# Designed miniproteins, single chains, continued (4), part 19

Each design is a single chain, and the fold is of that chain. pLDDT is the mean over its residues in the fold that is shown.

## One batch from the design tools (miniprotein)

Design m12635
Fold by ESMFold2-Fast:
Formats: C-alpha cells, sequence, structure tokens
Structure m12635 (fold): chain A 102 residues (1-102)
C-alpha cells in the first residue's frame, strides 16, 4: 500500500488488489473488488456492494457506508472490509473476507 500525505489532515491511499470478496449470511451481501489500484481521500470513503440480497443476483450496486473517520479512511482495503464487517456485525450477520493482491 502506498501512503502519501498531502496535508496534515489529508492522506492519499493507493492499494493494489486482484480480488476482494466479503460475504454476509443474512442478506447475502457480497462485496467484490477487482482492480489494480484503489484510492481514498482522508476525510470520506465510500464502499459499494455488489449483490445485496440473496445471492450475487441482488439489486445491483448499493452504498453500504460512508465515513469521515480519518483513521479508517487511511486503510482503503481495511476500510472496505472493515465497513462491510461493521455493517454485518451491527445487523447480527456473519461475514468472511478473502483478499488477493499482486
Amino acid sequence: MKVEKIAPNFTRRTIRADHLKVTTTDKDTIILAIGSTVEATATKARVQVIGHGSELKGSGLTTISETDDLDLAEAMFLLQVGVALVVAKNGGKETEAIIVEK
């Protein structure tokens, strides 16, 4: 993960991933991140879920969370996974994550 500080309260994250999958049980919520690079701002991050509902054939892309937490925004993969896990945990759901990076 590449970390660049633009200002004291602004950090750019660059993360590389081939595959990230997080599945929840109750809603069959699947987060599938496929990409070479991902960036986030320090003040706000957004996570989109693919396949919200039963199976991957959900309602399409939906935003599960946004945060202004600077510490959380500083770890983009952990932010995506962490937000999904927090959402699942708060809903009383179980989740599993697999991350692959090149």
Scores: mean pLDDT 38

Design m12636
Fold by ESMFold2-Fast:
Structure m12636 (fold): chain A 83 residues (1-83)
Amino acid sequence: MKEKIEELRKKVDELERKADELYQSGQRDAALKIRDYVREARAAINMAEAAYKEGNFDLSEKYLKEAQEAIEKAERVLREAEA
C-alpha cells in the first residue's frame, strides 16, 4: 500500500512538471486540464493515505483507484498535446 501511494505521488509530480512546460510553451488549455486532473489525483491520494492510517484498506483502495483514473486522464491529455 505505501509503495503504491508513493508510485502514484511520483506520477502526479511528473504530470505537474509536464503541465508547467505545456503552459510555458503556449498549450494552456492542455496544461489546465492536466492541472485539474493532478489536483483530483492528489486529493484522492491524500484520502487513500488517511484511510490506510485508520486501517480502512477497502476505502484506501477505492481512493487509489480514483487517483489512478485521474492520472490516466491526465496522461491521455499529455499524449494528445505532445503528438
Scores: mean pLDDT 86

Design m12637
Fold by ESMFold2-Fast:
Structure m12637 (fold): chain A 85 residues (1-85)
Amino acid sequence: SLLPSPEEARRAADQAIEVLNDTIKKAKELEKEGKYEEAVRTLDRGIMAAYVLATMASTDPEGVARVKKLIDEAEKLRDELEKKL
């Protein structure tokens, strides 16, 4: 089976959460500076990276749920910032 081990899944989920938290923080800092296009691009890259990491977290449903919640937050912020372009 090519399924990730429970340890690999936990690491992938934790990494996705870290990427998303850093991405959201950076996007909010860019928003404060009026850099809306750069903030949207930052969110697009972070969301994509988190989705890839979430596929490796497939054997950790709790980890996947936490990642999806943060992806939803990042996507909502992205949509709000895109409206300012």
Scores: mean pLDDT 87

Design m12638
Fold by ESMFold2-Fast:
Structure m12638 (fold): chain A 67 residues (1-67)
Amino acid sequence: DERRRLLLDFAQGTIDKYQAQADQGDETAQRLVSLAQGILDAVAAGDLDTAETLFRQLVEEISRLES
């Protein structure tokens, strides 16, 4: 499923980008990693509606940070 793959790729990319900062105590990075982990957990549970909701929230957080 292409949609599932895009959710997983985006979530993993977010974790890869922000994990080191989150580990160092950056609260914004911790929030982004937490949302991305939630997407992975929801996809693993077969709950794509929850995964898409978390994905939308993560995109809004990143857009605010990088705009």
Scores: mean pLDDT 84

Design m12639
Fold by ESMFold2-Fast:
Structure m12639 (fold): chain A 96 residues (1-96)
Amino acid sequence: MIEEKFVTAITLKFNVSKSDAEELAKELVKQLEERNKNVKLLAYKVRDSGEITIVVAAETEDEVREAQKTAIELGRKYGAESVKVSPIAKNLLEKE
């Protein structure tokens, strides 16, 4: 079981319809999980603007940083207008 010790949010903006953004979000999540097996998906949200936010956690800050790099790379590949990553936060609610 992956301990959610470090958390980040990645926000990608696409100039597409909400429906197309929902399909992109599913593909982005799939590719992110395939490339970063030590990362746990906590949530994702698609806004009417085509903005996608993906929240991920991992046991180490370096694993979360690699997930951020993967998300930026995927955002550029799929034509994101912007990619924003939140500072990596330590999850103080995680209990062993």
Scores: mean pLDDT 78

Design m12640
Fold by ESMFold2-Fast:
Structure m12640 (fold): chain A 80 residues (1-80)
Amino acid sequence: MLSKEELLKMYEAFLKADKDGSGEVSYEDLGKALYEEGLLTSEEREEKILEFLKKADKNRDGKISREEFLEALKEHGVEI
C-alpha cells in the first residue's frame, strides 16, 4: 500500500493541480502534478497511485473532487 508520506505528497500535488480552486482536478492535470512532485518514479509506484486514483474517482468522470480525494486518504489512514 502507499505510505502516509506518499499520500500526503499526492494531496500536495492535487492542491497544486487545482489551479482555479474549483476543487476538481482532471486525471491529466493531476498526473502532471504527481510527476512534478517525483511520485511517478517507477512502474510499481505509478500502478499503486493509479489504483488509488481509480478508487477515489467513484463516478468515473475522469476528474477527482477534493471530497473524493480526502475520502480516499481517510480510507488509507490519512486525515487532513
Scores: mean pLDDT 74

Design m12641
Fold by ESMFold2-Fast:
Structure m12641 (fold): chain A 96 residues (1-96)
Amino acid sequence: LKEIIEKFNKKASELPEVHVKFSLVDEENLKIEFLGNLEPLAVLDILYKHKVISEEEVAKAVEELRAGKDYVVLKLKNPENLEEALEEILEYAKKL
């Protein structure tokens, strides 16, 4: 997981105005910091679509973002699906 996240962060840093940082809090919890123009709800939708996170984690994250947080911490359901989800997030980010 750590290597997949580091690879994503490097590629994301090459995109103008796409200021997002992924990190592992621990083996089961992913932190996402939304620092630029990447839409948080679109990122959460992609993660949910790939079953990386549960519907309950999406609902919790949406509530935290609406409360004014610029980051979310998500409990991973299927961490093996994260690489596929991150690839789709990169394709989405390239369109910004």
Scores: mean pLDDT 79

Design m12642
Fold by ESMFold2-Fast:
Formats: structure tokens, C-alpha cells, sequence
Structure m12642 (fold): chain A 68 residues (1-68)
């Protein structure tokens, strides 16, 4: 369900933020993505496992760039 997809995405994003020591860039990216995902859930759209993994990869990449 969209609700379960959202919860799974939030849990995966928290893992990424923790991996980056709660760096401000990672925290901001997490909150932004959660807001967009919430809008998708409200529209009844699903977030696939593949999409979650792609989002996680993008967040890691952007957080790494901000630390460099």
C-alpha cells in the first residue's frame, strides 16, 4: 500500500542520515523527500522498492558531495 511504501522509505532514509552522522545536508534531503513522498501517498500513488533504492542512492550521493 502507499502507506507501507512511505513508512519503508522513511526508515531507509533515517538509515542514510544516521550513516552520515546526522549531517545537515542529509537531514534536509530526508525531510524534502519525505514531503514529496507524502504528497504521492495522498494522491494514492505507490512507491516501488526500486524507486526507494534509487532515492536512497541519490541522497547518499548528494550528502557525500556536501561533505566534500
Amino acid sequence: SPEEDYRKLVERLEEVVKEHGYHPAAVVLKKHIEKEARESVEAGKRITEEQIEKIVEVVRSLADESLA
Scores: mean pLDDT 79

Design m12643
Fold by ESMFold2-Fast:
Structure m12643 (fold): chain A 82 residues (1-82)
Amino acid sequence: GSIDDIKKAVDLIKKLKDDPNSDTINELKEALEKVTGQKIDFTDPDSLKSALKSLLDEVKKHSEHFSQDDINLLEEVLKLFE
């Protein structure tokens, strides 16, 4: 996906942390699918963990466009799946 797709996914994760709702979850699914190029099953923790790990890898590759707080947020979310 483009850098804009990666930014959208990160922003949706931030929004979901502050105000969890089904519309934000659906938008996050679409954004993650664009970033990873894979279908994501939100009912499968391994599928979600894989998608979030791919997002973190993309954020780290484009670190000039993201803050350390963005990286820390993704790492924190990934720990919830351990």
Scores: mean pLDDT 79

Design m12644
Fold by ESMFold2-Fast:
Structure m12644 (fold): chain A 77 residues (1-77)
Amino acid sequence: SAAEEARRREREEELRRLLEEALIYSAAGNDKAMEAKVEEIARLAGLSPEQREALLEMVRARTPVEELLRFVREAAG
């Protein structure tokens, strides 16, 4: 439905913003802020500890945000 599509887009936009913040901290070498942001994303998306660690490594590697979003969507359902 249009309402489900709108909610999915809003969730993706929110996750994109959080992931972009994590990538900014990664690029700045602020590991503590980056790790805290990844923890926030993992909590909001309901990621397992293993999925959280995978996301953290992807952010450290500065993986493109679209690939990070795909990972979070696939991992969270």
Scores: mean pLDDT 84

Design m12645
Fold by ESMFold2-Fast:
Parts: sequence; structure tokens; C-alpha cells
Structure m12645 (fold): chain A 97 residues (1-97)
Amino acid sequence: MLEEARKRMEELVRRADEIGRRALDDGLSKEELEKAGKEISRLGREAVRIGTEAGLPASELSGYALRIVGASADVVIGLRRREREEKKELERELKEK
């Protein structure tokens, strides 16, 4: 049971990391980035649930949860990049007058 739980936890971390990597790609819309953030949150909650049910130590469980939540930083970077691009476009429009 513990070995299977650990494999599931690593899979959830891998999925979160993949979402973060996609968020750093210049192709994602703001809506897709918001959806990515919600999915990372869902994966973190699922990891806590699986680890608790399997009896993983709280310290080990928090390590997996923090790794999953860490991927949300990539989503924030993606959103900030998008916000900066939108601001530059708006500034150009306002200066053209």
C-alpha cells in the first residue's frame, strides 16, 4: 500500500510539473492558465487525500504537496507574462490617440 501510494504521489507531482511547463509556453490563453492553476490545486488536494488514506507520515505528505503547489509558480509567471503583453498593447493604443 505505501509503495503504491508513493508511486501515485510521484505521478501527481509529474502531472503538476507538466501543467507548469505548459503554462510557461507562450501559447496558453488567460483562461487556460486559470484552468491550469485550478487543476494544480485539485492535484494537491488529491495528493493529501491519497497520502492520508495510505498512512504516509505528515512530513512526507507535506513534501509532495509543496512540490505540487510549487508548479503554481509557473502558472503565475505565465499569467504575469500575459498581463505584461496586454499592458504594452494598451499603452501603444493610448499613445497613438
Scores: mean pLDDT 79

Design m12646
Fold by ESMFold2-Fast:
Structure m12646 (fold): chain A 82 residues (1-82)
Amino acid sequence: METVVYTIDLSDPAAAQAAGAEVQALINSGDVKRVTARMPESGVEASGDGSLGPAGLSGAAARALALGRERGATRAEVTVVR
């Protein structure tokens, strides 16, 4: 079992986009068992397991990041378990 952690700077749109693309590529590999997105500054956390599929996992992560940003988060931690 492998765990990959991404720290995303939400205050930098270019860095956030690049990190988001990397996370999406890993989710699309098909080997992902769980994804968790956390924004401790906002108290926002979302997680999903592999049963959601790549589109479901990607959509859940994107919604969590959007909510965290709305709540003033400048940093996000995304954990991907394979």
Scores: mean pLDDT 77

Design m12647
Fold by ESMFold2-Fast:
Structure m12647 (fold): chain A 65 residues (1-65)
Amino acid sequence: AEPSAEETARNAEIVRAFREVYEKLKAGEITPEEAKAWLRERGFPDAVAEAIVQAAEDQVAMDKA
């Protein structure tokens, strides 16, 4: 079954958070630790915040390669 409307909206928030963290990390404006803190302040659980930051770091590493 496909995600519910609420789950779809939540996933959209995760995607937006990932993009913002990715751009800030790429620009050198924020550290991974600061990005995790920022995500936690926005109500993301530790595991989700860590996954978002890890994915963003992986994208930044690809940009540098």
Scores: mean pLDDT 77

Design m12648
Fold by ESMFold2-Fast:
Structure m12648 (fold): chain A 75 residues (1-75)
Amino acid sequence: MLEEELKKKDEEYIQAVNNLAPVSEIEKLAKEVLELKKKLGASDQKLTLLQVAFDIELVGVAWDQEHPEAQRKAD
């Protein structure tokens, strides 16, 4: 079911962000989430806003990976 696939991909995306996966992997997961939302009938306007939100988050993730010392140290 597309809804279950979307939930799974969304969880994989969140997990990848939290685990500091490579930006390329996080970007791939974000694109897969957007494609699933499009298949579920999200409007082009909604998809555009979601793409902007993902782009902002990906920039933040990339910055955090380049500057881990500024954001968080290991326990």
Scores: mean pLDDT 73

Design m12649
Fold by ESMFold2-Fast:
Structure m12649 (fold): chain A 87 residues (1-87)
Amino acid sequence: SMEIVEKALEILLKEVPESEKYLESLRGLAEAVASLSLEELRILARKNNVSRENIEKKIEEARKNPSPALILDLVQDYVILLALEKE
């Protein structure tokens, strides 16, 4: 869903402004993750321990040290969270 992609990017840019430097890569990853089936999203959520609490901890880490890898993980986690919360 484009709505989920845009919402995830909006949240990430607000919480970690440094993410703007990687916007094209973040959009591509968000679109790829948003295209996954519900079953695949549930598997990734378990593998990555996706929760609001864990995302908040990663945001705090990214604010202190904004690494590309962490920022990419955050967009993936947000897309997974938002997609599963709509179920």
Scores: mean pLDDT 86

Design m12650
Fold by ESMFold2-Fast:
Structure m12650 (fold): chain A 93 residues (1-93)
Amino acid sequence: SPLAEFYALVAEASRKLIEFKEKVLNAKSVEEVEEIEKEFRRFVEEFRRRFDALAPTLPAEHRGLAEQFRLRFEGEVEKLKELIKKKKEELLK
């Protein structure tokens, strides 16, 4: 079911965002943060691709919820980018 696949994608993305935040917070070197940043960029690109493929296949009543999730996801991506920047600055001290 496209609906089941979509909500599975949402759950996976939410879990991955938490995992990336924890990895950044626990990183001990700039090199570790840069590796996490590279993995994070790949994850974001893959999520956007999968989301763009699945969202149009949803029943009309779920498309609003999909757009709300996309906006929340993009907000969390920007917060994680800022956290990565801050962590790199802290590790350079």
Scores: mean pLDDT 88

Design m12651
Fold by ESMFold2-Fast:
Structure m12651 (fold): chain A 86 residues (1-86)
Amino acid sequence: MLSREELEEKKREIGILIDQLLAETDPAKKAAIAGQIAEIALEVAESFGMEEEAKRIREALEAKDYGTLLSLVLQLLGKVEEIHES
């Protein structure tokens, strides 16, 4: 499993990418940024055995539903944070 410090670093990376995604107007660049967000989130999900969350993130990315993707990523990070706080 990822350490709490490694999780916080990945959360920071995702936050930067979310800000970039929201500011981006080029569809190809938005897709690339969304893919990077999903890649980091999938690494987190796999590290914690969250197969169902990983599946939903992949489905949202394939559908190009970036709003749902961001919602699922934030939910995943919240669940992982609760595990470390418990």
Scores: mean pLDDT 82

Design m12652
Fold by ESMFold2-Fast:
Formats: structure tokens, sequence, C-alpha cells
Structure m12652 (fold): chain A 65 residues (1-65)
């Protein structure tokens, strides 16, 4: 449901934020999350050093919650 999608988006955003911080060594300036399909979320992290896009499955997101 919609409440489940909001929880998955929030968890995916946190995964992407942590991944971007590990890759770039700084906090992202912005994080954008979009649902690609029923099983896939795409996270775009923008930093002063560059932009990275990560894809997470629902299973990966739930494992991190």
Amino acid sequence: GEAEEERLKAAAAELGRRKAKEEFGEEPLSIEVRKVDENTYEVTAVTSKGTATYRYTVEEIEAAM
C-alpha cells in the first residue's frame, strides 16, 4: 500500500545517503528516491564531488530496515 511505499522510499533514501557518504567522503547535498517498478527503487545522490545513482530491490531495502 501507499504507507508501505513511503516506508520503503525512506529506507532506500537512507541506504543511498550512506552509500554516497562512503563513496564521496561527505554528506550528500540532496537525495531523490523514485519507484522504478514494484520491486525496484532508484536513489540519486548529489554531492559537491559528483552525482551517483543506486538501485535497490525491495528485499535489499527490507533487509536494511
Scores: mean pLDDT 84

Design m12653
Fold by ESMFold2-Fast:
Structure m12653 (fold): chain A 85 residues (1-85)
Amino acid sequence: MEQIEVDTLLAIMEIMAAVSKVAAKNAERRGDSETAKIYKEEADRIQKIIDELRAKPNPTVEDAEAGLKEVREIMKKADEEVKKL
């Protein structure tokens, strides 16, 4: 059942990437180019983690959990950068 757990964690990370992309688009629509750039870079970094995990021949739950932890840290740093604007 490890594959179902890995797939679930990947799905959660995909949702996080989608949320970041929407945040970037919303910032762009309101003319906030600095905030849009931060959220776009956040989305790109999250996508890289997802792509690296998917590229593994046998990704483990530990690999997926490590990826999710890294995604959470990326999101925290982006939120802090937006607050400094």
Scores: mean pLDDT 85

Design m12654
Fold by ESMFold2-Fast:
Structure m12654 (fold): chain A 86 residues (1-86)
Amino acid sequence: SLSEKMKEALKKAYEMTKKHIEEVIKSSTDPVIKALAEKELKELEELYEKALEKTFNTREEVIEEIRKLARNSDIEKAIEILEEEL
C-alpha cells in the first residue's frame, strides 16, 4: 500500500506543476494559450487522482508517477521528500 510520505511526494509534484500552469493562465493574454493551460490543469488533476488510487510496491513506481505529475517542473524537491522521509 502507498504510505503517507509517498502520497506527500505525489502531492508536492502535483502542486508544483499546478502552480506553474496557474501562473501561465494568470499571465497569458492569448485566449488559445489560456484554454490549453486550463486543459492541462484538468488533465493534471485527473492524473493526480489516478496516482492516489494506485497501489505501489516499489519506490521506483512512485518516482515514475512523480515524473508524470511534474512534467516540465523541477522534480528534485518531490524526490527529496520521498528519499528523506521514507
Scores: mean pLDDT 74

Design m12655
Fold by ESMFold2-Fast:
Structure m12655 (fold): chain A 80 residues (1-80)
Amino acid sequence: SEKEEQRKKDLEEFVEEKVKEAKESIKKHNSIEFLEKMLEQVDKLLSNKDRLSPEIVEENEPALLAVKELLKKKLEELKK
């Protein structure tokens, strides 16, 4: 239904906005503790993907994985 499609789109936009906020936070913050908390949140979203619609997961999983890699790289640089 159109209403169901709109709900999925709204959730997709929400996830995209959170991914954007995460990328900006990675650039702005040099706190290992804060970045580790962000990584935990991304991992939680990826681990609980069964609670999201399959379409939202398929669309946003690559973006979440990219954020995870950026967080890992930033954390490695800060821990050196």
Scores: mean pLDDT 70

Design m12656
Fold by ESMFold2-Fast:
Structure m12656 (fold): chain A 100 residues (1-100)
Amino acid sequence: EERKKQIEKESKELTDLFNRYKKEIDEAYQKSKEDALKKTREALTVLFEKMLKGSDEIKKIVAEKIQELIDYVREKTGISVEELRKIAREAVDEALKRLS
């Protein structure tokens, strides 16, 4: 019961964070594609950090949000799969450095 409430709270916090990053990426894209990609890298870094620190249930929710963000950025910017893989790799490396 208590664990279920904790998961619901963390899921809401992750959804709020995801929606905030979507807005920030949209605002950055109005300035340039490069600014949007930089904001995407920052967002992915934070999400990967939360995934690495989280419980198994939270890891699953964060992984779904990471995939949603990747799909959103692809649709919004027309970025190639190769460029997105590079950004995701850089974001994972940065998240791991923050935990070391």
Scores: mean pLDDT 80

Design m12657
Fold by ESMFold2-Fast:
Structure m12657 (fold): chain A 75 residues (1-75)
Amino acid sequence: MEAELLLLVPKEKVEELREQAKELAEKHPDVESVEVEAEEVGELALVTLRIRLSNEELAEAVRAQGEKNRALLEA
């Protein structure tokens, strides 16, 4: 299953997020893959994390966080 998270971060945080996503996918068996897309918007970057998970409960938790983050971006 796949879950998507949207984050607005300072541009300098993008590389840190890429490294954390890579480590998460490699270290945790419930995380099959993490795709990181970053788009610069002025001083910020819009980061889209697409996470493939083998655990349904974990996928639901990640989706819940994604909806919470999306509400902040739409406000």
Scores: mean pLDDT 72

Design m12658
Fold by ESMFold2-Fast:
Structure m12658 (fold): chain A 94 residues (1-94)
Amino acid sequence: MSEVDLLQRIVRLADKAREDPASPEVAKEARELAKIDPDPDIKSTLELLSRIAEELYENRSPELEAMLAMTISVLKGLVRKRAKELGIPMSAIE
């Protein structure tokens, strides 16, 4: 998978998580992406996103929804940082 494809998948996952925060598919995809991403900060944030999405699937709470929103924001910030480091324009991944 190219780095562009990987970052695109992470952005799409973040958007899915925002639209359907209680999706078990979001948790699964976050774990799969965490295994293949070489960036340790993106990896750990994807692992956190997976845990929050799993908990939201079992029990929807305002605190977990707030944590999810913050985690999505952090993840998007890390993606922008990684794209800049690699010279990838944000238009190619958003």
Scores: mean pLDDT 81

Design m12659
Fold by ESMFold2-Fast:
Structure m12659 (fold): chain A 80 residues (1-80)
Amino acid sequence: DLAKKQQEAAAKALEEWIKKLEEENASKEVIETLRKAKEYVEKGDMQSAVDLVMSLSDLLPEEKFKEIYDDINKAATEAE
């Protein structure tokens, strides 16, 4: 199932970014936002997950946000 593959890839990318950001002592708000996004992905609510990831643009420098967003989006879309 392609949808399940995309969800699993997106959840994995989110988990890897959560771990990396925790190691970098990133803000609690950023980490909690990514954890919520992962929960939505695991529940199949991809739109809510995307909306949460997009909200990081207000919390992070543009370059860092783009890196995170591009990585997650690439993982989700290339899983096809």
Scores: mean pLDDT 79

Design m12660
Fold by ESMFold2-Fast:
Structure m12660 (fold): chain A 77 residues (1-77)
Amino acid sequence: MEMARERLRELERLVDEATARAQSGDIATVREASLVLLGALGEARRLSAVDPELAEETARRAEEGLDTAIAQGQALE
Protein backbone atom coordinates (compact mmCIF):
# COMPACT_ATOMS: atom_id res chain seq x y z
CA MET A 1 0.00 0.00 0.00
CA GLU A 2 2.61 2.60 1.06
CA MET A 3 4.90 1.73 -1.89
CA ALA A 4 1.99 2.28 -4.31
CA ARG A 5 1.37 5.74 -2.82
CA GLU A 6 5.08 6.54 -3.14
CA ARG A 7 4.87 5.43 -6.79
CA LEU A 8 1.84 7.70 -7.39
CA ARG A 9 3.77 10.65 -5.92
CA GLU A 10 6.74 9.76 -8.15
CA LEU A 11 4.36 9.64 -11.13
CA GLU A 12 3.08 13.14 -10.24
CA ARG A 13 6.68 14.39 -10.25
CA LEU A 14 7.38 12.69 -13.61
CA VAL A 15 4.16 14.17 -15.08
CA ASP A 16 5.08 17.69 -13.92
CA GLU A 17 8.61 17.37 -15.35
CA ALA A 18 7.40 15.90 -18.67
CA THR A 19 4.73 18.63 -19.01
CA ALA A 20 7.32 21.37 -18.40
CA ARG A 21 9.67 19.81 -20.98
CA ALA A 22 6.81 19.60 -23.52
CA GLN A 23 5.96 23.31 -23.03
CA SER A 24 9.50 24.48 -23.96
CA GLY A 25 10.86 21.60 -26.05
CA ASP A 26 11.42 20.84 -29.71
CA ILE A 27 9.40 18.16 -31.54
CA ALA A 28 11.66 15.32 -30.31
CA THR A 29 11.30 16.51 -26.69
CA VAL A 30 7.50 16.77 -27.09
CA ARG A 31 7.42 13.19 -28.45
CA GLU A 32 9.52 11.86 -25.54
CA ALA A 33 7.42 13.78 -22.99
CA SER A 34 4.22 12.36 -24.55
CA LEU A 35 5.48 8.79 -24.05
CA VAL A 36 6.28 9.52 -20.38
CA LEU A 37 2.83 11.07 -19.89
CA LEU A 38 1.04 8.13 -21.57
CA GLY A 39 2.95 5.67 -19.38
CA ALA A 40 2.18 7.65 -16.22
CA LEU A 41 -1.54 7.85 -17.13
CA GLY A 42 -1.78 4.07 -17.64
CA GLU A 43 0.10 3.29 -14.42
CA ALA A 44 -1.98 5.75 -12.35
CA ARG A 45 -5.19 4.12 -13.63
CA ARG A 46 -3.88 0.67 -12.61
CA LEU A 47 -3.06 1.99 -9.09
CA SER A 48 -6.61 3.38 -8.58
CA ALA A 49 -7.52 0.28 -6.52
CA VAL A 50 -4.95 1.28 -3.85
CA ASP A 51 -5.61 5.04 -3.60
CA PRO A 52 -8.41 6.08 -5.96
CA GLU A 53 -8.26 9.79 -5.03
CA LEU A 54 -4.49 10.19 -5.54
CA ALA A 55 -4.59 7.97 -8.66
CA GLU A 56 -7.41 10.07 -10.17
CA GLU A 57 -5.47 13.30 -9.49
CA THR A 58 -2.30 11.83 -11.05
CA ALA A 59 -4.26 10.63 -14.11
CA ARG A 60 -5.90 14.06 -14.46
CA ARG A 61 -2.48 15.77 -14.38
CA ALA A 62 -1.13 13.34 -16.98
CA GLU A 63 -4.12 14.04 -19.28
CA GLU A 64 -3.53 17.81 -18.89
CA GLY A 65 0.15 17.26 -19.73
CA LEU A 66 -0.81 15.29 -22.84
CA ASP A 67 -3.11 18.14 -23.94
CA THR A 68 -0.16 20.53 -23.50
CA ALA A 69 2.15 18.24 -25.52
CA ILE A 70 -0.43 17.90 -28.34
CA ALA A 71 -0.90 21.69 -28.52
CA GLN A 72 2.88 22.28 -28.56
CA GLY A 73 3.40 19.60 -31.22
CA GLN A 74 0.77 21.22 -33.43
CA ALA A 75 2.37 24.67 -32.92
CA LEU A 76 5.78 23.29 -34.02
CA GLU A 77 4.38 21.93 -37.32
Scores: mean pLDDT 81

Design m12661
Fold by ESMFold2-Fast:
Structure m12661 (fold): chain A 95 residues (1-95)
Amino acid sequence: AYKPLTVEEAEKLVDLAIEEIKRGNVFRALMYANQALKAYIDAGKYDLAAKVLERFAEALGEITPRQYRQLAELYEKMGDKEKAEEYRKKADEIS
């Protein structure tokens, strides 16, 4: 049986991802980030999931169109339609 990650395990994965960015291991960082994102989304913690994407964008110095679309979907799930529309527009501008 698949065992979902806890919020505490997701927090540790976020810390690991930031450390991997500092080491230049972007692929490994994204792997940890995606695991943390899934755990937060599965737990209904959309605000924490959005903050993970925003923190990694800042650490990498860039955001991809895919990450902007993921942010838009998370803010829609939170009921923040204005911020969701803002991120969709940003994704389209850099696509």
Scores: mean pLDDT 79

Design m12662
Fold by ESMFold2-Fast:
Structure m12662 (fold): chain A 71 residues (1-71)
Amino acid sequence: ASNTAEALEKLLEVKLNEKTKKIFEKVMNEDSEEAKKFQEKLSELMKKYIDEDDFTRLKKAVEELIKEEEK
């Protein structure tokens, strides 16, 4: 269950806070329409920003996406 958050930390060379990890883990383990939309948005953000080597913007976009799921 923790593999996805840890993989993201390693890929981006950044450390996610515990609250962000818990939200990410919860959303990624849900098989709901909302979880699938989150996964699609995450995939699109990764495709968009990895090619531009813009890991700072990618990190902020992921944090924004997780913040929306917290509500």
Scores: mean pLDDT 64

Design m12663
Fold by ESMFold2-Fast:
Structure m12663 (fold): chain A 95 residues (1-95)
Amino acid sequence: MKTARFKILAKRQIGDKTFFEVQDLSTGKKGVLTVDPKSLFNEVTVSDKGISGTIDFDTASKVKPGDIIELTLKQTLPDSDIYTDDPVLEIKRIL
């Protein structure tokens, strides 16, 4: 199992979509996580190209800029630092 920690840098809204700008605290890489109000799970990919993925609406409503999210990955795929193809992630807020 792998644990990743992301700092929330900013929360942005573009049209009907909400985005979090995040930074991986282990690598220093930055990326964007999209909020999907229809999503029931979190899916995050961390790679040499950066950070991308989706955060569920309930988690997204509770986090703000400056918060640290701790992700616990249940499965990792090859050719990525951290990647899941069956994306059930546990997210914890660490202030």
Scores: mean pLDDT 64

Design m12664
Fold by ESMFold2-Fast:
Formats: C-alpha cells, sequence, structure tokens
Structure m12664 (fold): chain A 62 residues (1-62)
C-alpha cells in the first residue's frame, strides 16, 4: 500500500493545482462563452486524472 499512499498524495496535489488553474481558465472561458462554466470542466478533468492515478496504484498494491 506504499504505492497507494503515494498515489493518494499525488492525487491530492494534482487536485489542488488543477483547482487553481481551473479558476484562471474559467474566468477567461466565461468571458468568451457568455457564462459557460469552463472552470468546472477543467477542474473535473484534473480531478478525474488524479482519481484514475490513485485507483491504478490501489489495484497495483492489492
Amino acid sequence: SEGARKAAEAAKKAAEEGDAAASATGHYQMGLHGGEPGFEGARAGARGDAEAAAKGAIQSAE
């Protein structure tokens, strides 16, 4: 489970970094698209990548 712990830490860090990037991207995209929530898509993508990495590490540790 050492790999699972590292993956969980990486996922948390990726989610935090993705949230900051998504905020900046969302502001720009909302200006272009008249209120479309671009930051939600970017944040969901970053979260999904982090979750996939954590899931893979858990499967490897099992």
Scores: mean pLDDT 54

Design m12665
Fold by ESMFold2-Fast:
Structure m12665 (fold): chain A 71 residues (1-71)
Amino acid sequence: GMLSEKELARAAAEIHLATMLSVAKNKGIEEAVKVVREALDKLNEAQTPEEYRKIVEEADKKVDEIFEKAK
């Protein structure tokens, strides 16, 4: 069967955050690793597609700021 909109949104968020975690680990930037791990934990509390998207967007912004400071 097809995944629900909520299940698709969660799966997309998990894949995105897992990719970000891999990049942060490969760069050795512990602050970014922490941000992504905290975002992955927040997915367990989220109930709607909008909440999953917001968690990813907030993690993206924080990680981008950390990577800019690391240059």
Scores: mean pLDDT 85

Design m12666
Fold by ESMFold2-Fast:
Structure m12666 (fold): chain A 103 residues (1-103)
Amino acid sequence: SPMELTILQARVLAVRSTVYVAPRLDEAAARAELLTALDDLIAIGEELIKLTTDPELKEQIQAIIREAEELRARLEAGEISVEEARERLLRLVDRLEEIIKKM
């Protein structure tokens, strides 16, 4: 529904806010906030898949979910810097917002 899509758009904006706030936090706080934001982005993607019947959009959203899960795992394991994780999360947010505009 248009209302459900609007709520998910607002949730994506909250994830974007974490990306812009993270550089102002210490490393441990930034990592914790980015991990939470990645969990939120994955949950948003799963809800968006339920709202679309377009197989191409579903595939694009599933790709973003997989990339977010990989990024989360690497960030939690310390295999990626907080700065690189932030930049990669921003790119995932931008891609998801473009998909939502097509819904």
Scores: mean pLDDT 90

Design m12667
Fold by ESMFold2-Fast:
Structure m12667 (fold): chain A 88 residues (1-88)
Amino acid sequence: SDDELVDEIVAIIKEGVEKNLPISDVVRRVLSLLEEKYPDIKDSDLINFAILVGSLYLAVKKAKEAGKEIDWDLVREAVRDYINLLKG
């Protein structure tokens, strides 16, 4: 389901932030998952999704480094919006 995919992407972002993973590693993991769920996805849509998720991850990582609280519900809703943009 889309909710399951959203949960999996948020979990990847959380792990990335906790382990201080490079943006490239987090984006690659998310794109692999996206390709598994949407095997007919276009390269242009993958690139656009990579930009959105990479930007979101960078923002979350910078907020954590600055000692700010992370609104994980807001992160979840952003990921949901990105998936909705991908679908139409």
Scores: mean pLDDT 86

Design m12668
Fold by ESMFold2-Fast:
Structure m12668 (fold): chain A 66 residues (1-66)
Amino acid sequence: DELKKKIAELNEKRINANSDEEILEIDKKIYEAIKEYSDPETLKDMEEHLKRREEWLKTKKASEPL
């Protein structure tokens, strides 16, 4: 229930986020919230996904027309 509540709060912040950077930070918080309840392979996959998104977002910002 505490985990469910925390994730619900984070999801609400996510839908109100104004930038991809804010969304990524919220997703990192969700990862931290679930890490104690997930198996190591699932956690590794999520961590790699978050790192890829961070790198992609940095690259996308550099390539976007201003």
Scores: mean pLDDT 75

